# Designs tried in a protein design run: designed miniproteins, single chains, continued (3). Part 15

Each design is a single chain, and the fold is of that chain. pLDDT is the mean over its residues in the fold that is shown.

## One batch from the design tools (miniprotein)

Design m8488
Fold by ESMFold2-Fast:
Structure m8488 (fold): chain A 74 residues (1-74)
Amino acid sequence: SLEELLQRIRELAEKLSPRLKDIVLKALKAIEEGNTEEAQRLIVELILAAAEDPGSRQVALEAAKLMSEAIKLL
C-alpha cells in the first residue's frame, strides 16, 4: 500500500545524512500532498546529492526508488 511505502521511506531517511534526510522528508510531503511534479524534482535532487555522498548513496537510491513507486500509486 502507499502508506506502507511511505513508512518504509521514512525509516530509510533516518539512516541518511541530515542533508539527504531533509530532501527525502520534503519529497514525502510533496507525495502526501499529491504534488507529483515537486516530488519528482526532489527525487532527482536526491539522486544527484547521493552521488556526492558515498556513505549514504545506496540508502538514498533505495529511498528514491521507493518514492518513484509511491508516485505511481497516486
Scores: mean pLDDT 87

Design m8489
Fold by ESMFold2-Fast:
Structure m8489 (fold): chain A 66 residues (1-66)
Amino acid sequence: SKAEHDEDVRKKIEELIEGSKEKKVYTDDNEPLKLNDSALESIKELEKFLKENPDASVEEITDYLS
């Protein structure tokens, strides 16, 4: 269902944010991802957005990233 899909996407985003704090972001294949400065900045902005908007929908999150 859409609700299950939205929850799965949100959880993946949260995992990516947590990984970025330890500078160990992994792909779906569990390989370490080398992030450039712009990608790291985007992740920090996303974490701030999620912290300020805990009820944000997946659509709002994707719009923010677009």
Scores: mean pLDDT 65

Design m8490
Fold by ESMFold2-Fast:
Structure m8490 (fold): chain A 85 residues (1-85)
Amino acid sequence: MKLVHKSATLTRVVGVDASLELQVDQVTVLAPNGETKVTQSQAQLLFVDEERGVRYYRFTGVGEAVLPEDEDVTVLVHVSSTELP
């Protein structure tokens, strides 16, 4: 499964401090047709590609089980952060 969030601000903060807990307020996964598949999951950062500003996350809880590995999905992540770009 591949979950991608692009954010220059989050890349610098999380990339610098790997121990920083990701403060996720809401995660929404959209099907290719734009329909919501899952909302409200905890996310754990697995890998950071700072060159492209790409992060790979693992969801914890019921939402993780409904994310397909072979389908294109759009992931929207809302995080609580005091840092702005």
Scores: mean pLDDT 44

Design m8491
Fold by ESMFold2-Fast:
Structure m8491 (fold): chain A 98 residues (1-98)
Amino acid sequence: SDLLELDILLGILRIMLGVAELIGAPFSPAEAERVLALLREGFALARRLSDPAARIARLEELIDLAERALTLVADPALRADLAALLAALRAELARERA
């Protein structure tokens, strides 16, 4: 189930971000790359959901997680990639709401 896979992935992202926020330190480059990869996979899974309400809810959660991740990523190239992903997530959410 794409929804089950997505909810597990979102759970992992919430834990990773929550731990980093609690510690108050930026991600290592490897951790930032992993977070970006998980956010990209989450976006792909969200777009595959058949229920429009579930797609909207999961896109909103991915946007929140991406915004939080952006505060924890120090590397300029990874920040640029994350900002581009955040823009794509926001554009997709706007399309779903139209």
Scores: mean pLDDT 90

Design m8492
Fold by ESMFold2-Fast:
Structure m8492 (fold): chain A 88 residues (1-88)
Amino acid sequence: MEQQRQQLLQQIDEEEENFRHLADVALRLTERHPERRPEVERLIREINELLDRTRRLAEQDVEKGQQALEEVRRRMEELARLVEEMLR
């Protein structure tokens, strides 16, 4: 259980780094696509809050932390799709 928790926290750290890069790209693209800015900002906010919650859950319950991390990944896919749409 303890090793699984440490591995989960490592995966959360990796997703946090991926998110920072993706969020920077997305926000930069909204300068040319201002209509997309509210959706991008909302999704970035939701992912930040979900990452914080996922980290706290991982400390108490590995299974719930893993489920929350899966939701983080789904939201990250939504953000990636918005980036692709803004790039065409």
Scores: mean pLDDT 86

Design m8493
Fold by ESMFold2-Fast:
Structure m8493 (fold): chain A 87 residues (1-87)
Amino acid sequence: AAARRQQAEAYAAAQQPLVDELAPLAEEAAAAGDAEKEQEYRDLTLRLLAEILRLLGALSEAQAQDIIRNRRWDELRALLAAVAAAQ
């Protein structure tokens, strides 16, 4: 249990620079009117965050796949808020 959490935290720390980079890239694409690039960067962020939550045990593999496939940002945001509140 503790080892899995430590591995998830290490993965989150390793991926955090990519997550931090994707937000301004999505905003730049939106400002440029490039809806395709904005969506691409948002989808990358969604996949990274869903994987972090899965590794933390907040999501099953099936739930993570559903969030990614159906772009369930509201569900992802609710889970992120719940995890943050539990810390």
Scores: mean pLDDT 74

Design m8494
Fold by ESMFold2-Fast:
Structure m8494 (fold): chain A 66 residues (1-66)
Amino acid sequence: SSMREEVEKYAREAREAGVAWARSHLSEEQVAALEAALTKAMEEAIAKLDKGLFEREALRAMLAAL
């Protein structure tokens, strides 16, 4: 619960920062691809946490998508 909320918040903040950087430096097509990849990584990480899987594995999956 609390750990899940912290991971979700961190992932959201990291996504927002990444997208903001991308909008300043990349094309619209590249930004859309990055947003899709980050959203998918966040969904996968949250799904692993919801299943009671090891936190490290969820974070590893998210980082691999960045």
Scores: mean pLDDT 71

Design m8495
Fold by ESMFold2-Fast:
Structure m8495 (fold): chain A 57 residues (1-57)
Amino acid sequence: VLEKLTEKQKKLLENMRKAIEEAKKDGSFNEERYKRLVKAIAKELGIDEETVKKLIE
């Protein structure tokens, strides 16, 4: 799965990982918003939500 991702998709995942780290650091992290984001990315990439979590954590 990872090896088939385009550079654009890899950059998207990197950006999301950074945004989540920043939200956790400043206390603005919201689990419901995170869950929705994971679901949206999973749909876009055609992979399951668990795989998305592993890629952005």
Scores: mean pLDDT 73

Design m8496
Fold by ESMFold2-Fast:
Structure m8496 (fold): chain A 69 residues (1-69)
Amino acid sequence: MREQLERDIEEALALMVVGIAKTILVNEGKVESVEAVTDEQAIEELERMVKEGEVSEELAKRAIEVLKK
């Protein structure tokens, strides 16, 4: 139960970070809506967030894995 709860929390955080990356792309005018964001654009934004120190490499890696589902 504990391990499963920790995995569920990690997945929820990963989904949240994906949502943040997509929202940044919309706010910067690179895409028209969150739904218009491609997987490639979201991955590139996540990689930029890691480089700028906005997100940890571990969390970004999990976010990319969730995005590819």
Scores: mean pLDDT 77

Design m8497
Fold by ESMFold2-Fast:
Structure m8497 (fold): chain A 129 residues (1-129)
Amino acid sequence: DPAAVEARKRALLDRLRADRLAEFEKLFANSTPEKQRVLLAATIAVGFNPLNLAKRNLTAQQLLDQLRRMGDYDSAQAFERKLQELKNSTPEQLEQARQEARAVFEQQLQALADYWLEHLDEEDVRRLA
C-alpha cells in the first residue's frame, strides 16, 4: 500500500526532525557564550547546519578564515556582521536569535525530509534516520 509506505516514511522523518531539533537545544544550552554566538551567527547569517558546524568545532576566526579561503566573501561579511551584533546582545536578544536559528534549522530539516520523502524508498529513509 503506497499510502501506508508514505505514512511510515513520514513518521521516520518526523522522528529524525524532532531528534535533531532536540540535539540543537542541548548543544546550545551546553555551549559557552562565545560558541553560542558563533553557532547563531553561522546558522542565521550563512545558513549553516548548526549540528554539522558543531562537529567541526571551529572558532569564529577559523570559520571566517575558511570562508575567505573559499572565496565566499559575502558569507564571511554576513557572518562577521551578525557575530558583532550578537557580542553585545542582551539575554532577551540572544534568546530571540536562538529562536531564529532554530527556525532556520527546522526549515533545513523540513527541506531535507521533503527531498527524502520524494526521492528515497522506506529502506533508504530508515538507514538515514
Scores: mean pLDDT 87

Design m8498
Fold by ESMFold2-Fast:
Structure m8498 (fold): chain A 87 residues (1-87)
Amino acid sequence: GAVERAKAALEEAIAEVEELMKREPTLGEQVGFVLRAIGTALDLERLAPDNEKVRRASEALIEAGKLVLQGRLEEAKALLRETLESL
């Protein structure tokens, strides 16, 4: 269902942040993450706009995008993990 898609999206985002953490990401790689995170967040919001868990996942993806753009990769990963574990 929608919650399972939200969990999958968070797991994919965590894996992408972990890949970026292996070396200092370029600005292009950070922007690429942000665009994917926003797109996924919008898709989740469309799928289940009234679902609180899906909303929390969407909000976490947007916030993680902001953190990645700021170079705060460990904080982005922690936020995504904490959100996934709470769904």
Scores: mean pLDDT 89

Design m8499
Fold by ESMFold2-Fast:
Structure m8499 (fold): chain A 100 residues (1-100)
Amino acid sequence: SEVEEKIKEFLKERAEIYKDAAEKSKNEEVKKFLLEQAKELEKMLELSTDEQIEALEKRREEIKEKAKKSKDPEFKEVLENVAEDVEELIEEIKELKEKG
């Protein structure tokens, strides 16, 4: 599907953004988390669109729980920002699915 290929390219681009952000970070917890986030998005490339949405929704909730437990203000802010980014990604994938 052209829509499925577009979603995969979108996930790949987001994963690269997280890898680039990790390389620029001086905070080891932030760096580790951003690399893990990139890997999670790359794993989703093997999934169907519906499974990608489900995996992203689960990942968003995991990130929100990590943010609640974090005592590092910088790491907490990164976790909150990534949770918002994942929410936007879910909405964009849902929109692409509706157009296909």
Scores: mean pLDDT 87

Design m8500
Fold by ESMFold2-Fast:
Structure m8500 (fold): chain A 97 residues (1-97)
Amino acid sequence: DLSKVKKEIENNVYSPVTQEILGLLSRFSGEVTALLKQGASPEELLELLERLQREIARLLGVKSVSLSQMKELAQLLGLESTLKALDRVEEIRRELR
């Protein structure tokens, strides 16, 4: 599925699936930044990550999508701010109290 999505992005970045994934990943970066600026709890950030994972999995027609796979998609789409946001949430998850 991820390989199919990579080929689709490579051949047609304007496909509906690619555009919806791009939108979800782009929004996530802004939402993480806003929550961190407001002093949001680790639980709020993890809930946001879980929602993104479920939504991407639904779009790809797979049971689940790992954080690593989402980082790979962000890299492929050139979403540097999203990649940074995913890294930051992963760090917070490891430090969860």
Scores: mean pLDDT 78

Design m8501
Fold by ESMFold2-Fast:
Structure m8501 (fold): chain A 84 residues (1-84)
Amino acid sequence: SAEEIEARVKMLEEMIEELKKLKEENKDDEFVVKVLEKMIEVYERVLELLRQGDVEGALQVLRDFYREHEKELEEAEKKILERL
C-alpha cells in the first residue's frame, strides 16, 4: 500500500541519517567506515527503488547485500558495540 511504502521510505531516511552519524563517530576505524559506507550506499539504492514503487526489488537488493556481506557486517557491529 502507499501508506506502507511511505512508512518504509521514512524509516530508511532515518536509518541512513543514523548510519552517517555512526560513520562520523567511528571515523578513526577504516574497516568500520568502509562497512558503514557500503550500508549507506545500499540503503540509498533501496530508498530509490521504494520511491519508484519497486518494493520487491528493494527487498531483494537488501537481502542480497546482507547475505553477501554478513561477516563484515557482524565484525563492524561488534567493533561499534565494544566502543560503547
Scores: mean pLDDT 83

Design m8502
Fold by ESMFold2-Fast:
Structure m8502 (fold): chain A 64 residues (1-64)
Amino acid sequence: SMYAERAGKAAAEGGASEGQAEVARKAVDLGDPIRAEKGAEGAEKAAKQGDGSGAASAYHNGGL
């Protein structure tokens, strides 16, 4: 899924652990693309602001 790829990449670039990225990918596999997309957008926004920990947290707390 494109959202899973975007979310995983954003989390990794934001400094998220492999465990956090794996949880997010599984959320996409559960068939909830809306949560996956929102999480990816949140992570990308936080990473763009230079907040690596915030990007990882936003990705996780975004419901992925």
Scores: mean pLDDT 57

Design m8503
Fold by ESMFold2-Fast:
Structure m8503 (fold): chain A 60 residues (1-60)
Amino acid sequence: MLEEKEKKIEELAKKYSETGNLKDIEEVIKILKEMKEESEYSEEYEALIEQLKEVLEKKK
């Protein structure tokens, strides 16, 4: 369900802010892609996904 996915994203975001583990961002991107398919706000989710991908690129 979307609500459970939102909670998962929040938890992963907190982990990333504390640890800097890029895998947490990758998991958020996966969840956001699934939420995009289920949500009427697909453009907003796509923009957020692109921002997170940029963060991954900068951490190379």
Scores: mean pLDDT 75

Design m8504
Fold by ESMFold2-Fast:
Structure m8504 (fold): chain A 65 residues (1-65)
Amino acid sequence: MSVGELQEELEQALLQDTEAFFSIVKKYQTKEYDLTTPEGRRDFAQYLEANPAKRESLEKDLKAV
């Protein structure tokens, strides 16, 4: 999956349930990313692509919402 595809998934999850999304993603952030902006979502997606174990865990948590 490309960074762009992951960025799109993050946007869809944010729009589906904003409160649950932020509660889940904060567990995976090593620094603050502004996920309300496309730039912040891209930077976070790039970080997750570099950390596949965190990405897999995050995707499982997002699917549970």
Scores: mean pLDDT 77

Design m8505
Fold by ESMFold2-Fast:
Structure m8505 (fold): chain A 82 residues (1-82)
Amino acid sequence: SPPPLTEAQREAILLVAKAVAEVRPDLTGIEAFMLALGSTAFAPLEEAKRYLEISQEAARVIETHGRDEAEKLAREKVEELA
């Protein structure tokens, strides 16, 4: 079994999934969640890597600056990528 995600990593994935769902209303909640995980099912490899990088950066921001700053960063980065 893979090591469990940290609380910050779980929160970051959900914040990125929320941002994806708001920026891409054509996607379902599960599809937005899969993109936040860096899944290639709904995006080319280079785009999927960028979504994963946003989730990793958001997790770092949660630990250093808190959830509200991470939510703002996730929204901004997802809008730039879309």
Scores: mean pLDDT 82

Design m8506
Fold by ESMFold2-Fast:
Formats: structure tokens, C-alpha cells, sequence
Structure m8506 (fold): chain A 92 residues (1-92)
């Protein structure tokens, strides 16, 4: 495995873990905003690296975080997450 392949696997694992934490724990608005920002950065990086399946999984993670953010009343955070997921999906 190359260093680049390892870094992509770590990024994907991090993205999936962020989504899992959001499902199990109610985040503050600031924590939810940070989670969306990190997921968006990871998704874009995976797309740039040609990992389309990884980017697709990050888009799914963003949609799950959006559902939780909306449940928590953070509508603006949910809208940002949904937009980021849509942008990733359109680039696939």
C-alpha cells in the first residue's frame, strides 16, 4: 500500500467515524459545523485522488449528519451538509 492509499483509507475511516459519533451523541451546533466542515474537506480530497467510492460514502455520511443536525434544530448546518453531499454526488 502506498502512503497516498493509506492516507485515503485513514480519511475515509475518519469520515465514517464522524458520522457514527453524530448518530450516537447529540453534538453542539459548533461541533456539528466542524463535523460538516471536516467531512466536506475529506470528500473533496477523495474526489481529487480519484476515490469515487470513498467520496460517495462521505456524501452518505454528510446526509446522515444533516438528518441529525435537523433533528437537533440546526437547520443551517443540515442545509450545508446536504449541499456538500449534493456537490460530491454531482462530481461523481
Amino acid sequence: MSKEELEREIDLAMALMIAEVAIRHKMSKEEAEEAVRRLTEIGRRLLEAGDREGARRVAEALRRVAEKAREWGYDEVAEEAERAAEELEEAL
Scores: mean pLDDT 85

Design m8507
Fold by ESMFold2-Fast:
Structure m8507 (fold): chain A 89 residues (1-89)
Amino acid sequence: SAMQQEQALIDQALKQLDDILDQAIRRLDELAQKGSSDEDLQKVLDDAVAQIDAVVAALKEQVSDTSVVERHAAAKITALAIHTIGLQL
């Protein structure tokens, strides 16, 4: 059904957001361990935000209600920003 198809797309998008967050955190931690610049850490954050925004944008073309995914995206962007700032301190 259309409802089951939309739910599957939402579940897939949520999984993609989790994977982007996990990959970005691992990359940030690796760069911090190597003594990389604050600019290099900021670029990882910016790239991850762009990937999260792309997932949300793609989902908006396919489903009528993206509010759950948008809330999860905002929470993950906030978590990444806090993690990045913590590594710069």
Scores: mean pLDDT 89

Design m8508
Fold by ESMFold2-Fast:
Structure m8508 (fold): chain A 68 residues (1-68)
Amino acid sequence: ASAATRAAVQAAMAAAGADVTPAEALEIALRALELIRAGKSLAEAARALGLSEATVRAAVRALLAEGL
């Protein structure tokens, strides 16, 4: 992932109230997307990551918008 992708995901998570670095934001978004694609709900992914559903939704949306 590019520096622009990391920054975009971090900005989306910050807007949802999360205080994370760009690298942490990307790692969280990728892990959340993996869990969702494996059949977990958004709420289950959020619980597994110790984050709010709104934060995880923002991270995943930002990651998909960057067109990885």
Scores: mean pLDDT 80

Design m8509
Fold by ESMFold2-Fast:
Structure m8509 (fold): chain A 78 residues (1-78)
Amino acid sequence: MSREELERRVLLSAANAYYDGIPKESILKALERALRGSGLDDETVKELLERAKKLLDELSTLSPEEQAKLLAEMNRQA
């Protein structure tokens, strides 16, 4: 799996969890545990977590309708 594909999957997973009502902090903690458990290096884990955090911060400013539209666009590009 490419680094770009991994990033897309991580971001999509985070966005879906947030849309399902899971708190941002819980999503980030679960992602960190999963990524570290996958044997990825610390720098890659940190980069993916920072990207996920930025996405979740942006999603938190959007309406549920706007969140659904962004999620659909992300799914189309995956």
Scores: mean pLDDT 80

Design m8510
Fold by ESMFold2-Fast:
Structure m8510 (fold): chain A 76 residues (1-76)
Amino acid sequence: MSAEEYLENIRKFLIAVGVPEEEAEKAYEEAKRALEEGDGEKAIQILTDAAKPLGPKVAEEAGRGAELAYKAYLEE
């Protein structure tokens, strides 16, 4: 799975669990930009922070997905 596919899956997950579509899209774009700049830590933080209002379990899941996106990006 590509980094873009992992990021898209996280965006869909955030929307599905109740993050507003505008906020999920913003987090997706900011995380994608961070990965393109080589800042995987920032990308993980952005996506985790977007999920935090929905609870710690949701934030943890978003963070794990972001880590997978970063690993996929490094392998491209």
Scores: mean pLDDT 80

Design m8511
Fold by ESMFold2-Fast:
Structure m8511 (fold): chain A 92 residues (1-92)
Amino acid sequence: MEEFRKEVYEEARELVREGAAAEGIELSEEEIEEAARKLTEWYLEIAEKGGVERAREILRLLREAARAEIAGDEERAAALLARVRALLLEAE
């Protein structure tokens, strides 16, 4: 659905912004839009192959990982990213 695609794009855009903030990097709006578009395409492909719930869990974990990095909790961020990797391997 178009609503779902828009929801995914907004989540991807926030993920890119949170990730950049965690690294102390200032991205232009154009760079954020480009990265969000690529993430959205990737996410929709995962949702098509592995189902929407798995794709949503992956996005949630990525967003939590970015927040953990911003909070300085690198161990938590690494653990969350490891879970994302496991889910991606299971989806294939």
Scores: mean pLDDT 74

Design m8512
Fold by ESMFold2-Fast:
Structure m8512 (fold): chain A 94 residues (1-94)
Amino acid sequence: MEEDIKEAQKLYEKLMAEGKSPEEAVREILKKYFGKSPSLAIAALLYLVGSELDRALQEHKGDLEAIRAASEPAFQEINELVKKLIEEDEKLKK
């Protein structure tokens, strides 16, 4: 589980270095983990986003506008992907 989180982080960094947008990087990571565990993929991505959000919070000392501006694109993309994964998971349950 911790190894999956670290792998997701490394993959995200690699995709960003290849010129992918944060949105594209998140989708590629999700696609890789989707077949193994949608919940694990979501958890890994949330931990990744959470670490960046915590860093922004510490740097801006509760400046909600600055924190929101820095984190919002990744957070919104994660939220949309989570919604789609829940729908897919329900579809697969019999």
Scores: mean pLDDT 64

Design m8513
Fold by ESMFold2-Fast:
Structure m8513 (fold): chain A 76 residues (1-76)
Amino acid sequence: MEMKIITLKIPLSEFNDEKEKQLLTLVLENNGEILSGRIVGDEVEVTVKVPAEKAEEFVKKVKEIFPNAEIEVRDA
């Protein structure tokens, strides 16, 4: 199965417990796995692995939860 690595750079101001739960649910719904999460300056950087077929939908939903997030998609 082809996988994508997705890196999310989310402003700390947009990251709270409710939105964190929404992100975790979204990862699970798209058969993904969280590889890492860290705070870098004023951003939360989250790296997720998802099936390539789910990557586009995942990115669209992340933008709904975190409108100002920067998203990078690469091959696993």
Scores: mean pLDDT 84

Design m8514
Fold by ESMFold2-Fast:
Structure m8514 (fold): chain A 94 residues (1-94)
Amino acid sequence: AVEEAEKILEEGLERLEELIEKGASKEELIQVVNETTERLKELIPELSAVLDQLRDEIIEAIESEKDREKLKKMLREFFEMVKQLIRDHAAARA
């Protein structure tokens, strides 16, 4: 599960960074965040509530941040937080 979750996160972040470089709309970025979150919730339903909270924080960052480089940095930091949360959850379950 951890390896699959990390792959989902890596794919999501890569898509977001590519869309930002291409000048995609904030709506398109939010769609990728929602799709990534739903994939993670299917894989680890126990984390649904906290994943929903983190999704809301990521969406707020996308809507409020005007600088592309700062937005990319914030997204990387949020995705690292989600990755660590999933690792901590897996370790606690082992």
Scores: mean pLDDT 82

Design m8515
Fold by ESMFold2-Fast:
Structure m8515 (fold): chain A 96 residues (1-96)
Amino acid sequence: MKVEALDELPKDFMEKITEPLREYEAKLKEAYENKDIEKLKEIVEEAKKELEKILEEYFKENPDLPEEVKKKIKEAVETLKKVLEGSLKNFEEYLK
């Protein structure tokens, strides 16, 4: 599913988050197939921490970003964290 908010973000920021997100999607799929709910929770928490770290590092590297752009990046990261939390809730519902 394409997050439309990502289309408005700087390309270099998108490149920084794309590979980590793909790695976490692969880990989530493996844990889901193994019905490992504790591992799913661990992966979601690690993914949220990684997104926050990428956000902080990106702002440190780009201190002169327009405030509107910074707001959009923060909103996109918050949306991604909510998607991860929603996925975990759906997996818990299915796996019990």
Scores: mean pLDDT 77

Design m8516
Fold by ESMFold2-Fast:
Formats: sequence, C-alpha cells, structure tokens
Structure m8516 (fold): chain A 64 residues (1-64)
Amino acid sequence: SMEEKEAVELAKKRAEEIVRKLKEEYPDAEGKVEKVGEDTYRGTVTVGDEVFEVEIRASDFLLL
C-alpha cells in the first residue's frame, strides 16, 4: 500500500537522521546507511575503534 511505501521512506530518513546527528556530535566519525532487509535500514557510525549500529524497520512507523 501507499502507507507501506511511506513507512519504508520514513525508516530510511530516520536512519539517515540518526547517523547525521551522531556525526555532528563526533567530528571524526564515519557514517553510513544501508538497506539490510526488505523494510529495514541500518545506520552505522564508526568513532575510532567503536562502532554504533541502529536498525530502523518500516513496521515501526505503520504502528504509529
């Protein structure tokens, strides 16, 4: 449905927003967002030897 397509777009946007905010907080951080499932995006931020990962699912937005 259109709602499902919108939820997938929101999941991608949310992952990108989280990565962007973490990169603003950590000036030497490297960040990426990648699609890891049909409706799932993973944001990854690397700061030195530390790696932070977040997964956002489109279904999280369909329930709200």
Scores: mean pLDDT 77

Design m8517
Fold by ESMFold2-Fast:
Structure m8517 (fold): chain A 74 residues (1-74)
Amino acid sequence: AVAHIAAGQAHRKKGLEAEKAGDYDSAIAHYEEAIAHYRAAAQANPSLKAALDQLIAKVEEERAKVLALKERAE
């Protein structure tokens, strides 16, 4: 669980950096990896599920924003 949370945080940070750089494809890929790691952490530790589900929802909102920005840039 701890390893997946750390990996999720690292990918979310890279997603935000890619978004700031205008690299929307990289940002989307990193956000997807962050969500996958947080989902794995929630499965491994059900006591963290509510907190991780909220964090996943926030990252999904960040991903949706980047998808909308990419569509407007195309």
Scores: mean pLDDT 83

Design m8518
Fold by ESMFold2-Fast:
Structure m8518 (fold): chain A 90 residues (1-90)
Amino acid sequence: DERKKLYEELLKRLEEKAEEVRQANPWISPVDIDRALELFKQHLENAYEKGYSKEELERIGEIGLQYLEDPVAGLEALRKYHAEKVKKKL
């Protein structure tokens, strides 16, 4: 219940951020923004379905928001997240 509410709220925040970026940067291709949005929506859906914690869902959402605003910073955050997941499996 609370995990589902958080997941839905994070999806809404990502969609709102994508629209904000489109309005602020009309010279950026809508296709590039849409691809980034879909990528992070898929990451959140997979994490929710796999039973990830609220903290992990929030982190994925934060990375997605960062990526939509600043792709370089967002990629750096995503790489750090993947490195932490690898260390936990080892």
Scores: mean pLDDT 79

Design m8519
Fold by ESMFold2-Fast:
Parts: C-alpha cells; structure tokens; sequence
Structure m8519 (fold): chain A 67 residues (1-67)
C-alpha cells in the first residue's frame, strides 16, 4: 500500500540524516537502521572497520554513539 512505501522512505531519510550528522562531526560512518520508532532511530555505525551502536533521538536532536 501507499502507506508502506511512505514508511520505507521515512526510514531511509532517517538513515541518511544520521549519516549526515556523523559526517558533520568529522566521522565517516556507514549507518544501518535496525529499528525506527516515532522519535528514535536505532542502529549500527561502522567507522574505520569497527561497529558501534547508534541512537539518534529526533525529538532532542541528540546522537549517541556507543562502543
């Protein structure tokens, strides 16, 4: 349905925004979204061959990167 297509586009946009936020901090990372809630994007970020957990809270604008 159209709603499923819009949901997919929203998740892809969130992934790109998280990558852009990391790039703005000087981190060249590849982000994979594993979970997308209303206000929270969760996934993994790979930087220099190491994988980290990432949480991006869209309501607060806070991006957290965990080892």
Amino acid sequence: SEEEERERLRREAARKEAEGALKAQGLDATVEVTEYDENVVKGTATIDGKTYKITFDTSTGVLTLEE
Scores: mean pLDDT 77

Design m8520
Fold by ESMFold2-Fast:
Structure m8520 (fold): chain A 84 residues (1-84)
Amino acid sequence: DPALVERLRRLAVELEDEAPIIARNIRQIADLIERGASRLELEVARGMLLISVGVEKITGSLSERARRLAEEAIALVDDYLASL
């Protein structure tokens, strides 16, 4: 889905300055979707995204905007996995 890949890459760009590890994990998922990766590869990448978001939440480093963008990326990935 080119629109999903573009949307994920845009979210990664918006998060890059505040949360570079989260941004990198979102870009990795976008690349996997574009390449037609397996459900398992996507679930592993989703796990890495969730860990990076969890760490940032525990450290209190995320703004409310960054938190919403990260949650939007997670929701998009979850919706895509549900469609497989």
Scores: mean pLDDT 88

Design m8521
Fold by ESMFold2-Fast:
Structure m8521 (fold): chain A 84 residues (1-84)
Amino acid sequence: AEEELRERARRTVAEDAALIAADPEAVRAELAEAERLAAEAEAAGDEARARQIRAGAEAVRALLAGDVEAATEIVTEEALERLK
């Protein structure tokens, strides 16, 4: 189960890494918007939504830094958290 989620995360991260490499500045702008949306979700009491948005933003920051393994770990952990 976790290994299957990790394999799917690895595929998703590889696809996202290619998109990020094409225009990292546009991705940085989207990252700022994601932080704003996470804060709005948290203020509304939607902690699960805020967590999902922040996890995605953290994975994107890892990819911008070139750390594919860290991004894969973050995506895998978020997928596991959603199964609780």
Scores: mean pLDDT 80

Design m8522
Fold by ESMFold2-Fast:
Structure m8522 (fold): chain A 77 residues (1-77)
Amino acid sequence: MATRDQVIEELRRALEALEKGDFEQAQAHLGLAATLAYLVGDEEAAKLAIEALRALLSGSSKSTVKELIKKAIEAVK
């Protein structure tokens, strides 16, 4: 079963990948985090994870994407 702890873990992995410049891994972890957040019923965390993924794909600044990921992590609480 999907858990909120798994959502947080995937968001943290996305943040780490982004900081290392691993764009492909950051995308994968954000996509998985959004799916898991939806499955656990955390609509706000899912929305923020999707917004972070969209920002990453549209070439937004690293700081903007990091802020959205951090907001998603806080929303899971």
Scores: mean pLDDT 84

